# Designs tried in a protein design run: designed miniproteins, single chains, continued (3). Part 91

Each design is a single chain, and the fold is of that chain. pLDDT is the mean over its residues in the fold that is shown.

## One batch from the design tools (miniprotein)

Design m11156
Fold by ESMFold2-Fast:
Structure m11156 (fold): chain A 60 residues (1-60)
Amino acid sequence: MPASDEELEELEKRVRALAASRGLSAEQTARVVQHAVDLAREGVSVEEALEAAERLIDEL
């Protein structure tokens, strides 16, 4: 189901907090946020988009 604007804002905040905790650069953070938001816009759940972002962070 496509995420609402409020759900996308919350997802972005959660992904940014996770990236900050891992010491990612601003460029890496932007990439991970974009990946999660794109998945959520394509109909992936917010939880699955967050898990995908966490996996991407672990590969950096």
Scores: mean pLDDT 80

Design m11157
Fold by ESMFold2-Fast:
Structure m11157 (fold): chain A 102 residues (1-102)
Amino acid sequence: KKIEELEKKRQEELDKEFRAGVFALTAAVLRVIADKEGISYEELALRLVKEKASPYVVLVAYWLARGWTVEEIAQWVLNRTDEEIDAEAEKVRKEFEEKLKE
């Protein structure tokens, strides 16, 4: 029973680290795309919303547009719950969807 509690805590820590790693990799990929195409991160975020990309990918593009580094993105994700990340992703996606209506 005590071993099961330790395994659960270890899994929760690994899940958080994996999530932060996925966000960091996403940021690195989006930087390459923006540089190659010569577009701003804000323009990339608008394109991602129009193409119905994952709200998490849009959120990362938004953070890069605000001047966040890959390390800052990873650190923010590591210190947040899934519910907090989902709420921020939905908020940012709605903001860009409204901007596309203009």
Scores: mean pLDDT 83

Design m11158
Fold by ESMFold2-Fast:
Structure m11158 (fold): chain A 69 residues (1-69)
Amino acid sequence: MSKQQADQLLQQSDRLSDQGAEAYRAGRDDEAQRLFDQGFDLRVRALELEGRTDEAAQLRATRDAVAAG
């Protein structure tokens, strides 16, 4: 069950990341940032569901570092 949910979240995360990159290139900065944030959150959640908690923690730390800079 959790693996199927994680796979779905990863697919959604990938789509949101692609949409975010496209929005950013089109100058829709606010939309791009929202899409990237949503995609990042889904990816972190998917990693946690897969038991890849160390990778999830590293992604959160990277996001926090970028937000702080």
Scores: mean pLDDT 79

Design m11159
Fold by ESMFold2-Fast:
Structure m11159 (fold): chain A 95 residues (1-95)
Amino acid sequence: SELELLRQIKDLIDELALLVEKKAPQSEIDKVIQRMFELVNQIKDPELRELVLRMVRLVAGAAHNALKTGSIGGFRGIVGNVLTVLDGLMEELEK
């Protein structure tokens, strides 16, 4: 279901945030990002897929920027905002 895909994407964003906070190797971070894009491609609703794709791109870009600069504040802000939007979408899909 689309709800299950969004829950999995949220779990991967949480994992990505933990990896960025731990300063994990870029290869491990890129694996999580790749997995998020694979889940986005499984979303059948084209409007929901486009919205989630934009959010995943934003989080991925923020993660790469945090790795490059060592500054994590902007990444945390973007992750927080994206998780809030995903929670709202999941609440709507749940009933």
Scores: mean pLDDT 88

Design m11160
Fold by ESMFold2-Fast:
Structure m11160 (fold): chain A 83 residues (1-83)
Amino acid sequence: MTKEVAEESLKNLEEALKIAEKELEEYEKSNVPKHKLILRSVALRIMASAASILEDVYPEKAKELKEKFLELAEKLEKLAEEK
């Protein structure tokens, strides 16, 4: 992976994380179907895996993004269990 592609990928993941954090706030306030919450949690776990591949270029940022995506996925899974 070129450093330019890695940097663009990192920015895209940072933007995706901000969107996911905002979506969680909305899901907590809304009557969202359980299956939608589960599908979104799976997507966040995939994003965590994508962050992991950037670890060779941006180890600290990649670790932080991975942990945050996994935390959001777990929160969505817990919210789904409450339904």
Scores: mean pLDDT 82

Design m11161
Fold by ESMFold2-Fast:
Structure m11161 (fold): chain A 69 residues (1-69)
Amino acid sequence: MDEEIDKEIIEKYGEEYLNLRKRSADLGRQLIEKAKKEGKVKEAETILSEAMKIDNPEERVKLLEEALK
């Protein structure tokens, strides 16, 4: 089921787009886990909200990577 969706995304947008989408989801998860340990959940939720407004997946990944530094 997930493999069929991934195939459609690759055919329509390319493998790079799918990889960036998966990376942004993984980075978002890491940001929330870090925020839970540091007591900064509200700050992390704000960063995730801003990242999700970015249509370009490469720029979204960059924002999330910067937030994790």
Scores: mean pLDDT 74

Design m11162
Fold by ESMFold2-Fast:
Structure m11162 (fold): chain A 94 residues (1-94)
Amino acid sequence: LEEEIKKLLEEIEKLIEELIKKEKNPRRAQFLRDALEAMKRAFEEKDYENLKLIAEFMIWVLSSLYSDDPLAQKIIELLKKLVELVEKLIKEKK
C-alpha cells in the first residue's frame, strides 16, 4: 500500500511539474511547487493524515483555478485516488 502511494505520488509530481511549466502566474506556480513539496514531505515523514489534508486542499484549489484544463482534471483524479489509498493506510495502521 505504501509503495502504491509512492508510485501514485511520483505520477502526480510529474503532472504537477507539467502544469507549473504552463502556468503564467508566478504566485500560482509557487503555490503548486509548495503544495507538491508539502505532500512529498508528509509522505517521507509518514504523516498520512497531513498528506490526505494537503491532497484534499489541492483538489479544491485545482477545481477552482483550472476547471477547464484537461491536465488539471487528470491531476485531480489521481489526487482522489491518493486520498483513497491514504485513508486505507491510516485505517490499516490503527
Scores: mean pLDDT 83

Design m11163
Fold by ESMFold2-Fast:
Structure m11163 (fold): chain A 81 residues (1-81)
Amino acid sequence: MDLEEARRSLEESIANARAEVAEIGKELGVEEELMAEMERAIEAARRAIEAIDAGDEKAAEEALRKTLEAVARLAAVAEAA
């Protein structure tokens, strides 16, 4: 995997996900809870970007895994609403 490309895709995904999560949260009446989990996912993604920028491929892969875990938690909150 090209980490530079992964970094760019991650930034784009964050922007798209934020808009989608806001709309879903409004429809489900749990906007505050979904946005809190989204903020956690964004924080994890920022750490992944930092690891990629540092050039540590193993650390970057681990941080990307943590980002996916955070996104999974976000999805779980939406499904439980």
Scores: mean pLDDT 73

Design m11164
Fold by ESMFold2-Fast:
Structure m11164 (fold): chain A 101 residues (1-101)
Amino acid sequence: SPVEEALRLASEAIALLQQAIEDGSISVETAERIVELLRELGRQLLKANASLKTLVKVIVAGGLAVTLLRMTRNGRQNTELMKEQARELIRLLQEVAEELE
């Protein structure tokens, strides 16, 4: 179902973000994968007729993921800022997962 796929996508993105925090770094490839996962998450949430509240959270998460990717590509990332961005993304994605059942 779209709900099961959305939960899978959120869990995969959370796992990648948790690994980045543990490693103290994130690759461009991993940041690109997170952006891809969140775009597909948004599509599955639309198919699932998710609430506006849940859709707003994934839009915000998507914007943060794009910022993380841009900063990683442009060499403007430091470990502390990356970890803060990753923790905020995890928080938003956990809230999305909780709202889906």
Scores: mean pLDDT 89

Design m11165
Fold by ESMFold2-Fast:
Structure m11165 (fold): chain A 92 residues (1-92)
Amino acid sequence: MKADELIEKAREALEKGDYPTAVKLLEESIKVIEEELKKHGYNDPELRRRLIRALHELARVYEKMGKEDLARFYRAQAEFLAEELGLPLPED
């Protein structure tokens, strides 16, 4: 829930062109998801799906900022996790 709220706020910040706020909210979302995954021994598919979404959104923010190396890095992380779980990537 908290991670989903942070992702939605990050999307709003991105739409307003507030890239620093979007990055901060997505980094907080990733941290929340990682802490929850630790509690579940990394075996929660819904938490992993949320992690993929957060990483994909973070890549999108960096792309809009013109930080192509960071965008590519986070997109690759999201793609790797999605492939490992057999899940589709979120739409832009």
Scores: mean pLDDT 80

Design m11166
Fold by ESMFold2-Fast:
Structure m11166 (fold): chain A 100 residues (1-100)
Amino acid sequence: MSEEVLEAIDRLLRSPKGEEVLRLMEEAVEAAARGDLKKANELAIEAGRKALEALLEMGVPERIAELAAVSVEMLTLALAEEATLDPEEARRLLEELRER
């Protein structure tokens, strides 16, 4: 992952706009924990879409914003997969993203 993409994600998650993205990620984890993989996937896609919109509004260059949004979607899917195996670990990992 490029440093520019990681910095964009960090900046997003520390912003008020990041609260909605983190909420969608949390909802995806909880859906996966319940076995609703279709809903978890839909929420992961929505988290990426909201991340893209927020990053563009924050003035992040389109190429970096698109890569960061894809990274948010992929991270959300990875957390959802973890939640099917260990929901408590998935929640712990998501909380670490909030504490940065």
Scores: mean pLDDT 86

Design m11167
Fold by ESMFold2-Fast:
Structure m11167 (fold): chain A 102 residues (1-102)
Amino acid sequence: ERLEYVESYEFVVDFEGVTPASMVGAAEAILRYLEAVIRYLKGEITKEEFDRLVEEARKHGRKVAEEASKLPLDEQEQRLADLGTRVERASAEYLELIEKKK
């Protein structure tokens, strides 16, 4: 079912090198992935829509990493910090949904 499909899904974000800009891109991709997982587990989207959103999350993350790499380092670090907070909130909601579905 929905939980088993999500648990069998491997979401990998791969960037050449580890930089603040690549981490910003990875965090954006992870956030969008978690939002898609939450919507799918709530029954708000189909499996096909979930798969599409996950692929869009990967592409968006790569684009954000490229754009962030053009910013001053302090702005890259601030964006990463802000995204970290948002990922933590989405992760908490995801964990509550996983526990509720078990």
Scores: mean pLDDT 77

Design m11168
Fold by ESMFold2-Fast:
Structure m11168 (fold): chain A 87 residues (1-87)
Amino acid sequence: GAQGVLEAFQSVVDESEDPEKARELLGKAAEYLQRGDFEKALEYLTKALSLSKRLTPEQAEFAAKRIVDAGKRALAAGETITPEQVK
């Protein structure tokens, strides 16, 4: 659900070499998810995850795809993921 996606966003910020940049990119990803622009949501999520202290670029892309898929399911269930919920 949306809560799981928001918890994943918090983990991305917490594990980031640049938490402020990660929050900015995740806010953009949330905006694109809400608009149904899943390609741009994946792009911004991949950029945010690439700031991780622990992920390779390939791992960042796979993690981003999983988060987009979770976001799609949450939105299909009538839940929301807004930029304002990114901390």
Scores: mean pLDDT 82

Design m11169
Fold by ESMFold2-Fast:
Structure m11169 (fold): chain A 87 residues (1-87)
Amino acid sequence: EIEPLGELLEEIENDPSLSEESKEMIKRFLQTGELSDEDLELLKKDPKAKEELIRLGETLIALAEESGALEVAEEWRKVLEKVKSIP
């Protein structure tokens, strides 16, 4: 596990303003980089989860670029664009 990712996951777990469904979705997204259609519907209902996902995605892109994992950063950018496209 990536140490910075572990800290981010702990912050999400301890956020009292996020639902358990949103926490699980964000944690899964951070670990896999994938969003299901159900996850996209959840993000439409929870604007705070969407904002947190965007913030964490930007952080992960920066960390991947700093580590030289440019392909990983590009894949995360594509997923983040999908999240930002949710109305």
Scores: mean pLDDT 74

Design m11170
Fold by ESMFold2-Fast:
Parts: structure tokens; C-alpha cells; sequence
Structure m11170 (fold): chain A 71 residues (1-71)
């Protein structure tokens, strides 16, 4: 994904995670559906991490985004 997309997506995910205490895989998927420019592989990486843990907090979401961006 682009740096601009990663920044915008990261800001939205972390802000909502801070407000709610964390996001489930379903909530992450709903937010990522607003970003069609994100590749299916990058979506699967980020959503997969949420599925593995049940939910991701803001720090975990930021780590997943960085991992997807560096692929």
C-alpha cells in the first residue's frame, strides 16, 4: 500500500481502537473496506492478526500496518 493510505488507515484504526480498547477482526475488516486501494494480501495480513488474538489494541494494529507496508 502507499504511505498515504497506510497513514490514513493507521490513524483511523488506532483512534477507534483507543476509544473502544481494541478492535475485532470484523471491525478491522469494516474499516479496511473503506480503503479499496489496500491489496487483498495486506488486508489478510492485518485481519489475520486480529483473528489470531481475537482483538488488536492500537499498538498491535500499528505493528500489523507496518508489517503490511514493509512487504
Amino acid sequence: MSAETASALGKELTALAEKKGGLTAEEVREIMDKYPEVSEEDKELIIGRAEEKGYLDAEELQRALVEAYLR
Scores: mean pLDDT 81

Design m11171
Fold by ESMFold2-Fast:
Structure m11171 (fold): chain A 82 residues (1-82)
Amino acid sequence: SSGLTPDEARAVELYREARRAIEEGDLERAREYALELKRIADSGSGFAQMILAVVAERLVEAGVEEMRPLYEELSKRLGLKA
């Protein structure tokens, strides 16, 4: 068993899936994984919020501009460089 909570373990799984989808050019599927990750982040998991920020940034870099407001909000909240 991992030392992660169930939410943290799911967030890591969704990160891996989103990253693979972005690498394959399947931006719609990557966006779906980001939205599932957002459900965990919205429940108060700071760990999931950090992972969601990384996924949102990669989606913006890949051309998914609708993820930019989410990335900017999370970056501000988490003190990350925007």
Scores: mean pLDDT 83

Design m11172
Fold by ESMFold2-Fast:
Structure m11172 (fold): chain A 86 residues (1-86)
Amino acid sequence: SVEEDARRDAEQALADIEALAKEMPHLSPVEASARITAAGILLSVLTVAGDKELAAKGYEHLARMAEASGDTELAERWRKKAEELK
């Protein structure tokens, strides 16, 4: 069904976000920014799918990526979003 397909797409998007987050400590600032942008696009898939648990995990990964890139304010905003979904 469309709902089952959306769930599968959301799970894949979360896995892709996790993969992007894993390399953050080894990236240049330009590469880090590109990865955060890509992860943000993938997060939109999680948000549209409506799965609060998957979306919360996505926000937590984005918060860690922002923190690793030195953007503490962005990290705090996304961490708060993750907490609101739990």
Scores: mean pLDDT 79

Design m11173
Fold by ESMFold2-Fast:
Structure m11173 (fold): chain A 95 residues (1-95)
Amino acid sequence: SPRERLLAGIDRVIEKLKEVAKENPEYKDFLEKLIETLEQLRDDVRAGKLSRFEALLGLGAIELAVSTLYHLTKDPKLKELRDEVARLIAELEAL
């Protein structure tokens, strides 16, 4: 269903953030806060509290947060993370 695809897409973003946090302890605290935000977003989507549009806005805010950290640090690993998050969001928007 469209909801199941949206939830699976949110889970893929969460898993990517978890992977990067595990490999980059310097960003762990920041990324763990984004993960908590996305887990709440996922739960609210599952409970029918948020629309697809609101969920996509929440994902966009996560992309912006990663992009902002990249701009502050200039760490190319954060650029790669931002680009991957943007790709996953674009795949969800195309469905």
Scores: mean pLDDT 87

Design m11174
Fold by ESMFold2-Fast:
Structure m11174 (fold): chain A 77 residues (1-77)
Amino acid sequence: ELSELELESMRKRFESYDINGDGVITKEELKEVLSTLGEYSDEDVDRVLAFYDKDGDGVVTYEEFLATMKEVMEKYK
């Protein structure tokens, strides 16, 4: 689970990939963020995103991003 400090760090990461300020990032951008936290495969990211990306639009909101980060970190604790 993410601490308050980790949540702030994740927010800054999200904002760095959300260069257009549209409030979403792509699956590819999310994978890059996850790679800075540890070794996560495309399959690991896809499994977590399949749970949170209910619309299948291929983009991740900030809320979905945080939920994905928490889920992946819990998987690898």
Scores: mean pLDDT 67

Design m11175
Fold by ESMFold2-Fast:
Structure m11175 (fold): chain A 75 residues (1-75)
Amino acid sequence: SQKALDIATDSFFFYFSGGKSIEESAAEAISRLLSQGFSEEEAVEAVKQILLDMGYSEEEAEEYVKKALEILKKK
């Protein structure tokens, strides 16, 4: 959804501009969406779209999302 994408974009670039890695910034964006009641599927799709818009391939975006989910499982 557009609302999920807007929230994810704000969160992702806040952390990324602050010096976090792509996968850490993606994890923070997913975590924020989940805390606001979005599904994991919507959160993952929103972050994947951000990475595609940044110029990453679909395969690269999927790999970063996988790493972001692994970071969240360690919390």
Scores: mean pLDDT 87

Design m11176
Fold by ESMFold2-Fast:
Order: sequence, then structure tokens, then C-alpha cells
Structure m11176 (fold): chain A 95 residues (1-95)
Amino acid sequence: MSASQRAAREVGARLLAVGWEEDVRLREAEISVSGLSEAELEAKRHFALAFRALRAGDFAAAEAHLAQALALADAEMAAVMREAFALLRAAELEK
């Protein structure tokens, strides 16, 4: 795959991760207004924690939180989480 195509996907993954982190924070502040199932909210929370751990360089904590997110996510959300995490992890390893 081209470097520019990979970079574009990494930017997309970062925007998605930040969006989910903000969504979880907002929905925790406004409990019962989420419109998401409890499982979907918890899956996004664990993904947000995985993303924060990844940015901190704690790959063990990031993998543990990703595993918890995937256990709670449906197949579609799990596929998106796996792809986004793989792209974000690759970007962090290049630093």
C-alpha cells in the first residue's frame, strides 16, 4: 500500500478515536441521553482507554483495553476498532 494511503487511514483512525473518546465523556456527563446501548458505550469507553494507553506508549494496557472493547462490541464495531487500533499502533511504533 502507498505511504499516502496509509497516512490518510491513520488520520481517519485518530479522528475516530478522538470522536469516541469525546462521545463517551459527553454521554457519561449526560447519563440516559446516550441513544447507545450500555454495551456499545462501555465498548467505546474501553477503546478510548486503549487509545490513551497507546499514546502514552503503554502497549500492554492498550491491548488489554482493546480486548475488553472487542468483547463488548458487535462484529461491525469490533472490525472498525481492530482496523483503527492497528493503524494507530503502527503510527506510534514509527516514532
Scores: mean pLDDT 78

Design m11177
Fold by ESMFold2-Fast:
Structure m11177 (fold): chain A 95 residues (1-95)
Amino acid sequence: SLSEQVRNRSIQNIIKSAEEAAKKGLEAVEAGDKEAAKASAETIAQSLRLLGYEEEGDELLKRALEALEADDKEGAKESIQEAARLVIEKGEELL
């Protein structure tokens, strides 16, 4: 149906957005660009909210922001990677 096609396109766009944001976020963390890393983490959290995982998105965003503020690059990368993994996993379950 058209509704299924629209839904599937939206989910695929959410997954692609999160994958691109994760790549940019990890590069930003390595470069020490906290503003770019925050923007990427926020994009992934928004992807989780759009999939119905607002609480998980908010928690992972909080961890990423706290790690970035503490100059904890590994913690920031782990939070970004976990959030993106959840977007991909939950998005693919809906396709």
Scores: mean pLDDT 88

Design m11178
Fold by ESMFold2-Fast:
Structure m11178 (fold): chain A 67 residues (1-67)
Amino acid sequence: PPMSPDLQAFLDAYKAGTAPRRLGDGRGTDPISGRPFRPGEEMLVHPATGEEYLVRSFEAMNRDVLL
């Protein structure tokens, strides 16, 4: 499937070091890996949707684009 403009903007923000981040409170699940978030774990926040991802899972999923 084609990359959405929102996903491209999120990837660009990540590369620039400007992507929103927060520390987890142990609630919720990483939609990429299906793994539960742990308290104090760093998470990326999608600026358009507010969806939260583990930094590691986001990097792994987008590795070929991030290079």
Scores: mean pLDDT 74

Design m11179
Fold by ESMFold2-Fast:
Structure m11179 (fold): chain A 95 residues (1-95)
Amino acid sequence: SGGSGLLVGLVRQLLKGLVEELQRMIDENEPLSTILEKLQLTRDFLLNVKRVLQSRGEPVPEWILQALELLDQAIENPTLENFRKLVEQLRQLLE
């Protein structure tokens, strides 16, 4: 509820869109570097959301922190296998 509820909802929609986009990129054999760039941009956005919530004294939902950890793991070890794993883990997290 409040401003936190709207921002959290926006993050959920962004990550759902990321899951669909990553699946498409993988299925279409897009370069790993292109996928990595998309993950880095998404991570940076989530870090900004975390900062905004913290600056407002609002709790950062655990699932957003988990999403950040999953993104960081895929970024640090950018392989097709890890990107497929990320898609599956994000789908599970967003349910």
Scores: mean pLDDT 87

Design m11180
Fold by ESMFold2-Fast:
Structure m11180 (fold): chain A 80 residues (1-80)
Amino acid sequence: SNMEEVELIVEKLKELIKEGKLTEEDILNAFKRLESLLEDMSPEDQERALKLLEEVISEIPEELQPLAEKLLEEIKKKLE
């Protein structure tokens, strides 16, 4: 399911954060895939996925947070 793929992407991002290996390219690639997945989900599942994304963004290094927050805002605007 799309939700299971969202959870897998989130877990991969969390592992990269723990390893200190998260890059801008990782964020860009992950959020591009997340946007595609979220567009095909129900509104209820979109809200659940967005909550997971906000949680993982809070764990991202400070230098990369503005990029991730900008991409999340762009996804939210596309879902409206």
Scores: mean pLDDT 86

Design m11181
Fold by ESMFold2-Fast:
Order: structure tokens, then C-alpha cells, then sequence
Structure m11181 (fold): chain A 61 residues (1-61)
């Protein structure tokens, strides 16, 4: 399912980028919205990569 794919991506992103607790909470909150918006696994990955990039950009500020 798209939810299982999204959860796997979330786990990998949290491990790879060493995300803060606040960033992890934001990612989890937005995850449900992204799953609802995505019509395919490919679109899901694009949206999740965009979200992670935005979170990392905010952590630099």
C-alpha cells in the first residue's frame, strides 16, 4: 500500500538525515496529507523527497 511505502521512506529519511524531534513530528503530520494526494508510488516518492528537502532547508536557518 502507499502507506507502507511512505512509512518505509520515513524510517530511512529519519535515519539518513538525523532529523530533529520537531522535524520528525512535522514529517509525520504531513505524511497523511501526502498519502492522500499521491495517486502512485512514483508521485508519493516525489512529494516525500520535496517535503524532506523543505524540512532540511528550515533546519539550516
Amino acid sequence: SLRQQALSFLQEAMEEYDLSEDSQQRLQKELDNIIEQASSVGELHVLLHQLVREILEEEKK
Scores: mean pLDDT 77

Design m11182
Fold by ESMFold2-Fast:
Structure m11182 (fold): chain A 77 residues (1-77)
Amino acid sequence: MEEERKERERRAKLVQEYLRKHLPGATVDEGGEALLGVYDPEKKVIVHPLTGEEVPIDAPGLEVTDASIEAVEKLLS
């Protein structure tokens, strides 16, 4: 169980780094739902697609769930 947790954390970190480098990115709301966002390079934020809220690229909004990992992997396809 701990090995799987550490592997998931590693995958989540790779997804966060991908989101910081590539456009569009994915982010996660408080409910853990994966959302596709758009990176604004001037403000260095990801813009929430439904609300227009700006999430700083280093903020918890880039923390990933299994759903957000799947969304980014689907984006890469």
Scores: mean pLDDT 53

Design m11183
Fold by ESMFold2-Fast:
Structure m11183 (fold): chain A 88 residues (1-88)
Amino acid sequence: SLEEKLFELFTKAFTAVQNGDFDTAVELLLEAATLLEENNRPDIVDFYLRMIALHIKQNKEEVQAVAKKYSPEELAEELLRNIKGLEE
């Protein structure tokens, strides 16, 4: 399903953040944004993911420190929940 693919992409992205691989994290979030666009999801969702990618680029150390407090799966679930909230 689309939701399963998004969860996998987000889990990989947050794992990359925790490991200091910010470029990979950004690429995975942009892949998720493209996947949502290809599935005709609202523009606000694509915009939201691009804003998160930009925030990671600009605040690498702070984002990594916060991310390390949670599992990648917990962060992926929260992001997916926020996306669903934007579509309602």
Scores: mean pLDDT 87

Design m11184
Fold by ESMFold2-Fast:
Structure m11184 (fold): chain A 68 residues (1-68)
Amino acid sequence: SAAEEAKIEELIKKAIDKGLISEAWSPERKRALLESLLSQTLAQQERGIKLNSPLGKFLEELAKEYAG
């Protein structure tokens, strides 16, 4: 849906601002890397793994927006 695409684009912008994704990459590559990072973060949370770094906390917040 248009709302889901808008959500993904907003999460990509946040990841670019954090330096995790290059603005110069193709849209397909940006989306694929974002979804991979967030899926891995959600899987780690399901296993009870604490992400105790500043980057880990950012990814946990991003994953919450992605899943919610």
Scores: mean pLDDT 79

Design m11185
Fold by ESMFold2-Fast:
Structure m11185 (fold): chain A 82 residues (1-82)
Amino acid sequence: SALDALKQQLAREAAERIFRLLGVDPATVARFWEAVRNKDRAAIQELYRLLEELYRNSPIPREEIEAWARRLEEEIAARLAA
């Protein structure tokens, strides 16, 4: 539906902003979206661990990371339930 497409776009935009702020390389970003497309929870979790390492050296407030992670997790869960 149009609402589902909008939710997917907003989740992607939020993730892209965090990837940019953390300095994530384009290849890693591409791997993340491939894992989401393939509904590969194990690969998504491994990429979250990589993001946690990058976050340790980042000035990004924890609240921003947690809010983004929750929105993205909800969107992924919805896609996996479909």
Scores: mean pLDDT 69

Design m11186
Fold by ESMFold2-Fast:
Structure m11186 (fold): chain A 66 residues (1-66)
Amino acid sequence: PEPVVAEPLPAGGNFDASATREELEAMRERTLERVREALRERGVPDDEIERVLAAVRHSYDLLIAQ
C-alpha cells in the first residue's frame, strides 16, 4: 500500500484549515493576475479574458462568503 503524505500547498495556504477570509481574498487576487497574464500570453482576446476572470472571481466570492 502506498503511504499518504501531507502535501504543503505551493501558494502557502490551505482552503479548509488555515485559510482566513483575507487569505482567500489575497489568493483570489493573485490567481486573477496569474490567469490574466497566462491568457494574454496565449493571445486570448480581452473580452474572453474578462469573462474568465469574472467566473474565477465569482467562484472565490462564493467560497469567501461561506
Scores: mean pLDDT 70

Design m11187
Fold by ESMFold2-Fast:
Structure m11187 (fold): chain A 102 residues (1-102)
Amino acid sequence: DLESSIQNAQSILLDFLNDKNALDKYNLNKEEQIKLVALSYQILKKHLESKGVDTSQLDTLVIKAIAKKLGVKQSEIQEELDKYKDKSIEELVKELNKIKAK
């Protein structure tokens, strides 16, 4: 269900932005946490853009917030997001579900 998957991605991102320990339930290492949050953001971003929302300022704010909470460089988050730029929402959801199911 694409709609529920988009809602799940939104919940993952918002929960993480409120509390970095929200990812503890997924038993992920640092690299997998970066992937999960980056995929969640990219899914939400593409969904918002499909509804005509301007996301240009959102990238800068979200990348900075994710990098700070994970204790990594902003460039590492940007590199992960860049891997997902050419993917459809359906492909991104498939990758998100693989990481969640670990």
Scores: mean pLDDT 84

Design m11188
Fold by ESMFold2-Fast:
Structure m11188 (fold): chain A 86 residues (1-86)
Amino acid sequence: SLIEEAERLAREAIELSTDPLVKRAAELVIEAGEYLRKGELLEADILLGMAKILLGVRKLIGETDPAIPLVERAIELLEEALAELK
């Protein structure tokens, strides 16, 4: 499922990253997946928004953490899952 794949990528990102904000973005993605499983769509959407902001700030300042594309893909998968549930 989209949620399972997103959670897998986010966990890989947590293990790969040394950046605390990138790790936090990945943790927010995992939390968003849990809210989606419970049908809490608004809470999931808010958490995904927060994760996107953290990654956006890191990318803007030139962060090259290889975990960033994993978290971005996980966010895309959960946004797709969220859209299917709306």
Scores: mean pLDDT 85

Design m11189
Fold by ESMFold2-Fast:
Structure m11189 (fold): chain A 87 residues (1-87)
Amino acid sequence: TTVLEFSYTKQTSDGERVVKVTLTFNEDGTVTITTEVTYSDGSVKTYTVQLSASFAAALFRHEARLLADSDPELAAQYRRAAEAAEA
């Protein structure tokens, strides 16, 4: 099992949020995506979804392309996630 983790800060109308993404690449060919969102008041919410590795790779490639100009560092993290899912 391979684990990849990255985080970023998102500005919203309700304040700053810190997003932590943990990707677990399972031996069964799926990817578990756990997203932890920390709000400006210090509260934390966690969301988990499981996708096929091929679908996850396509989503990560799409996100990297959309973020390439606005957030190249986050785009690079999504490219690495796609490469890990394609391995």
Scores: mean pLDDT 80

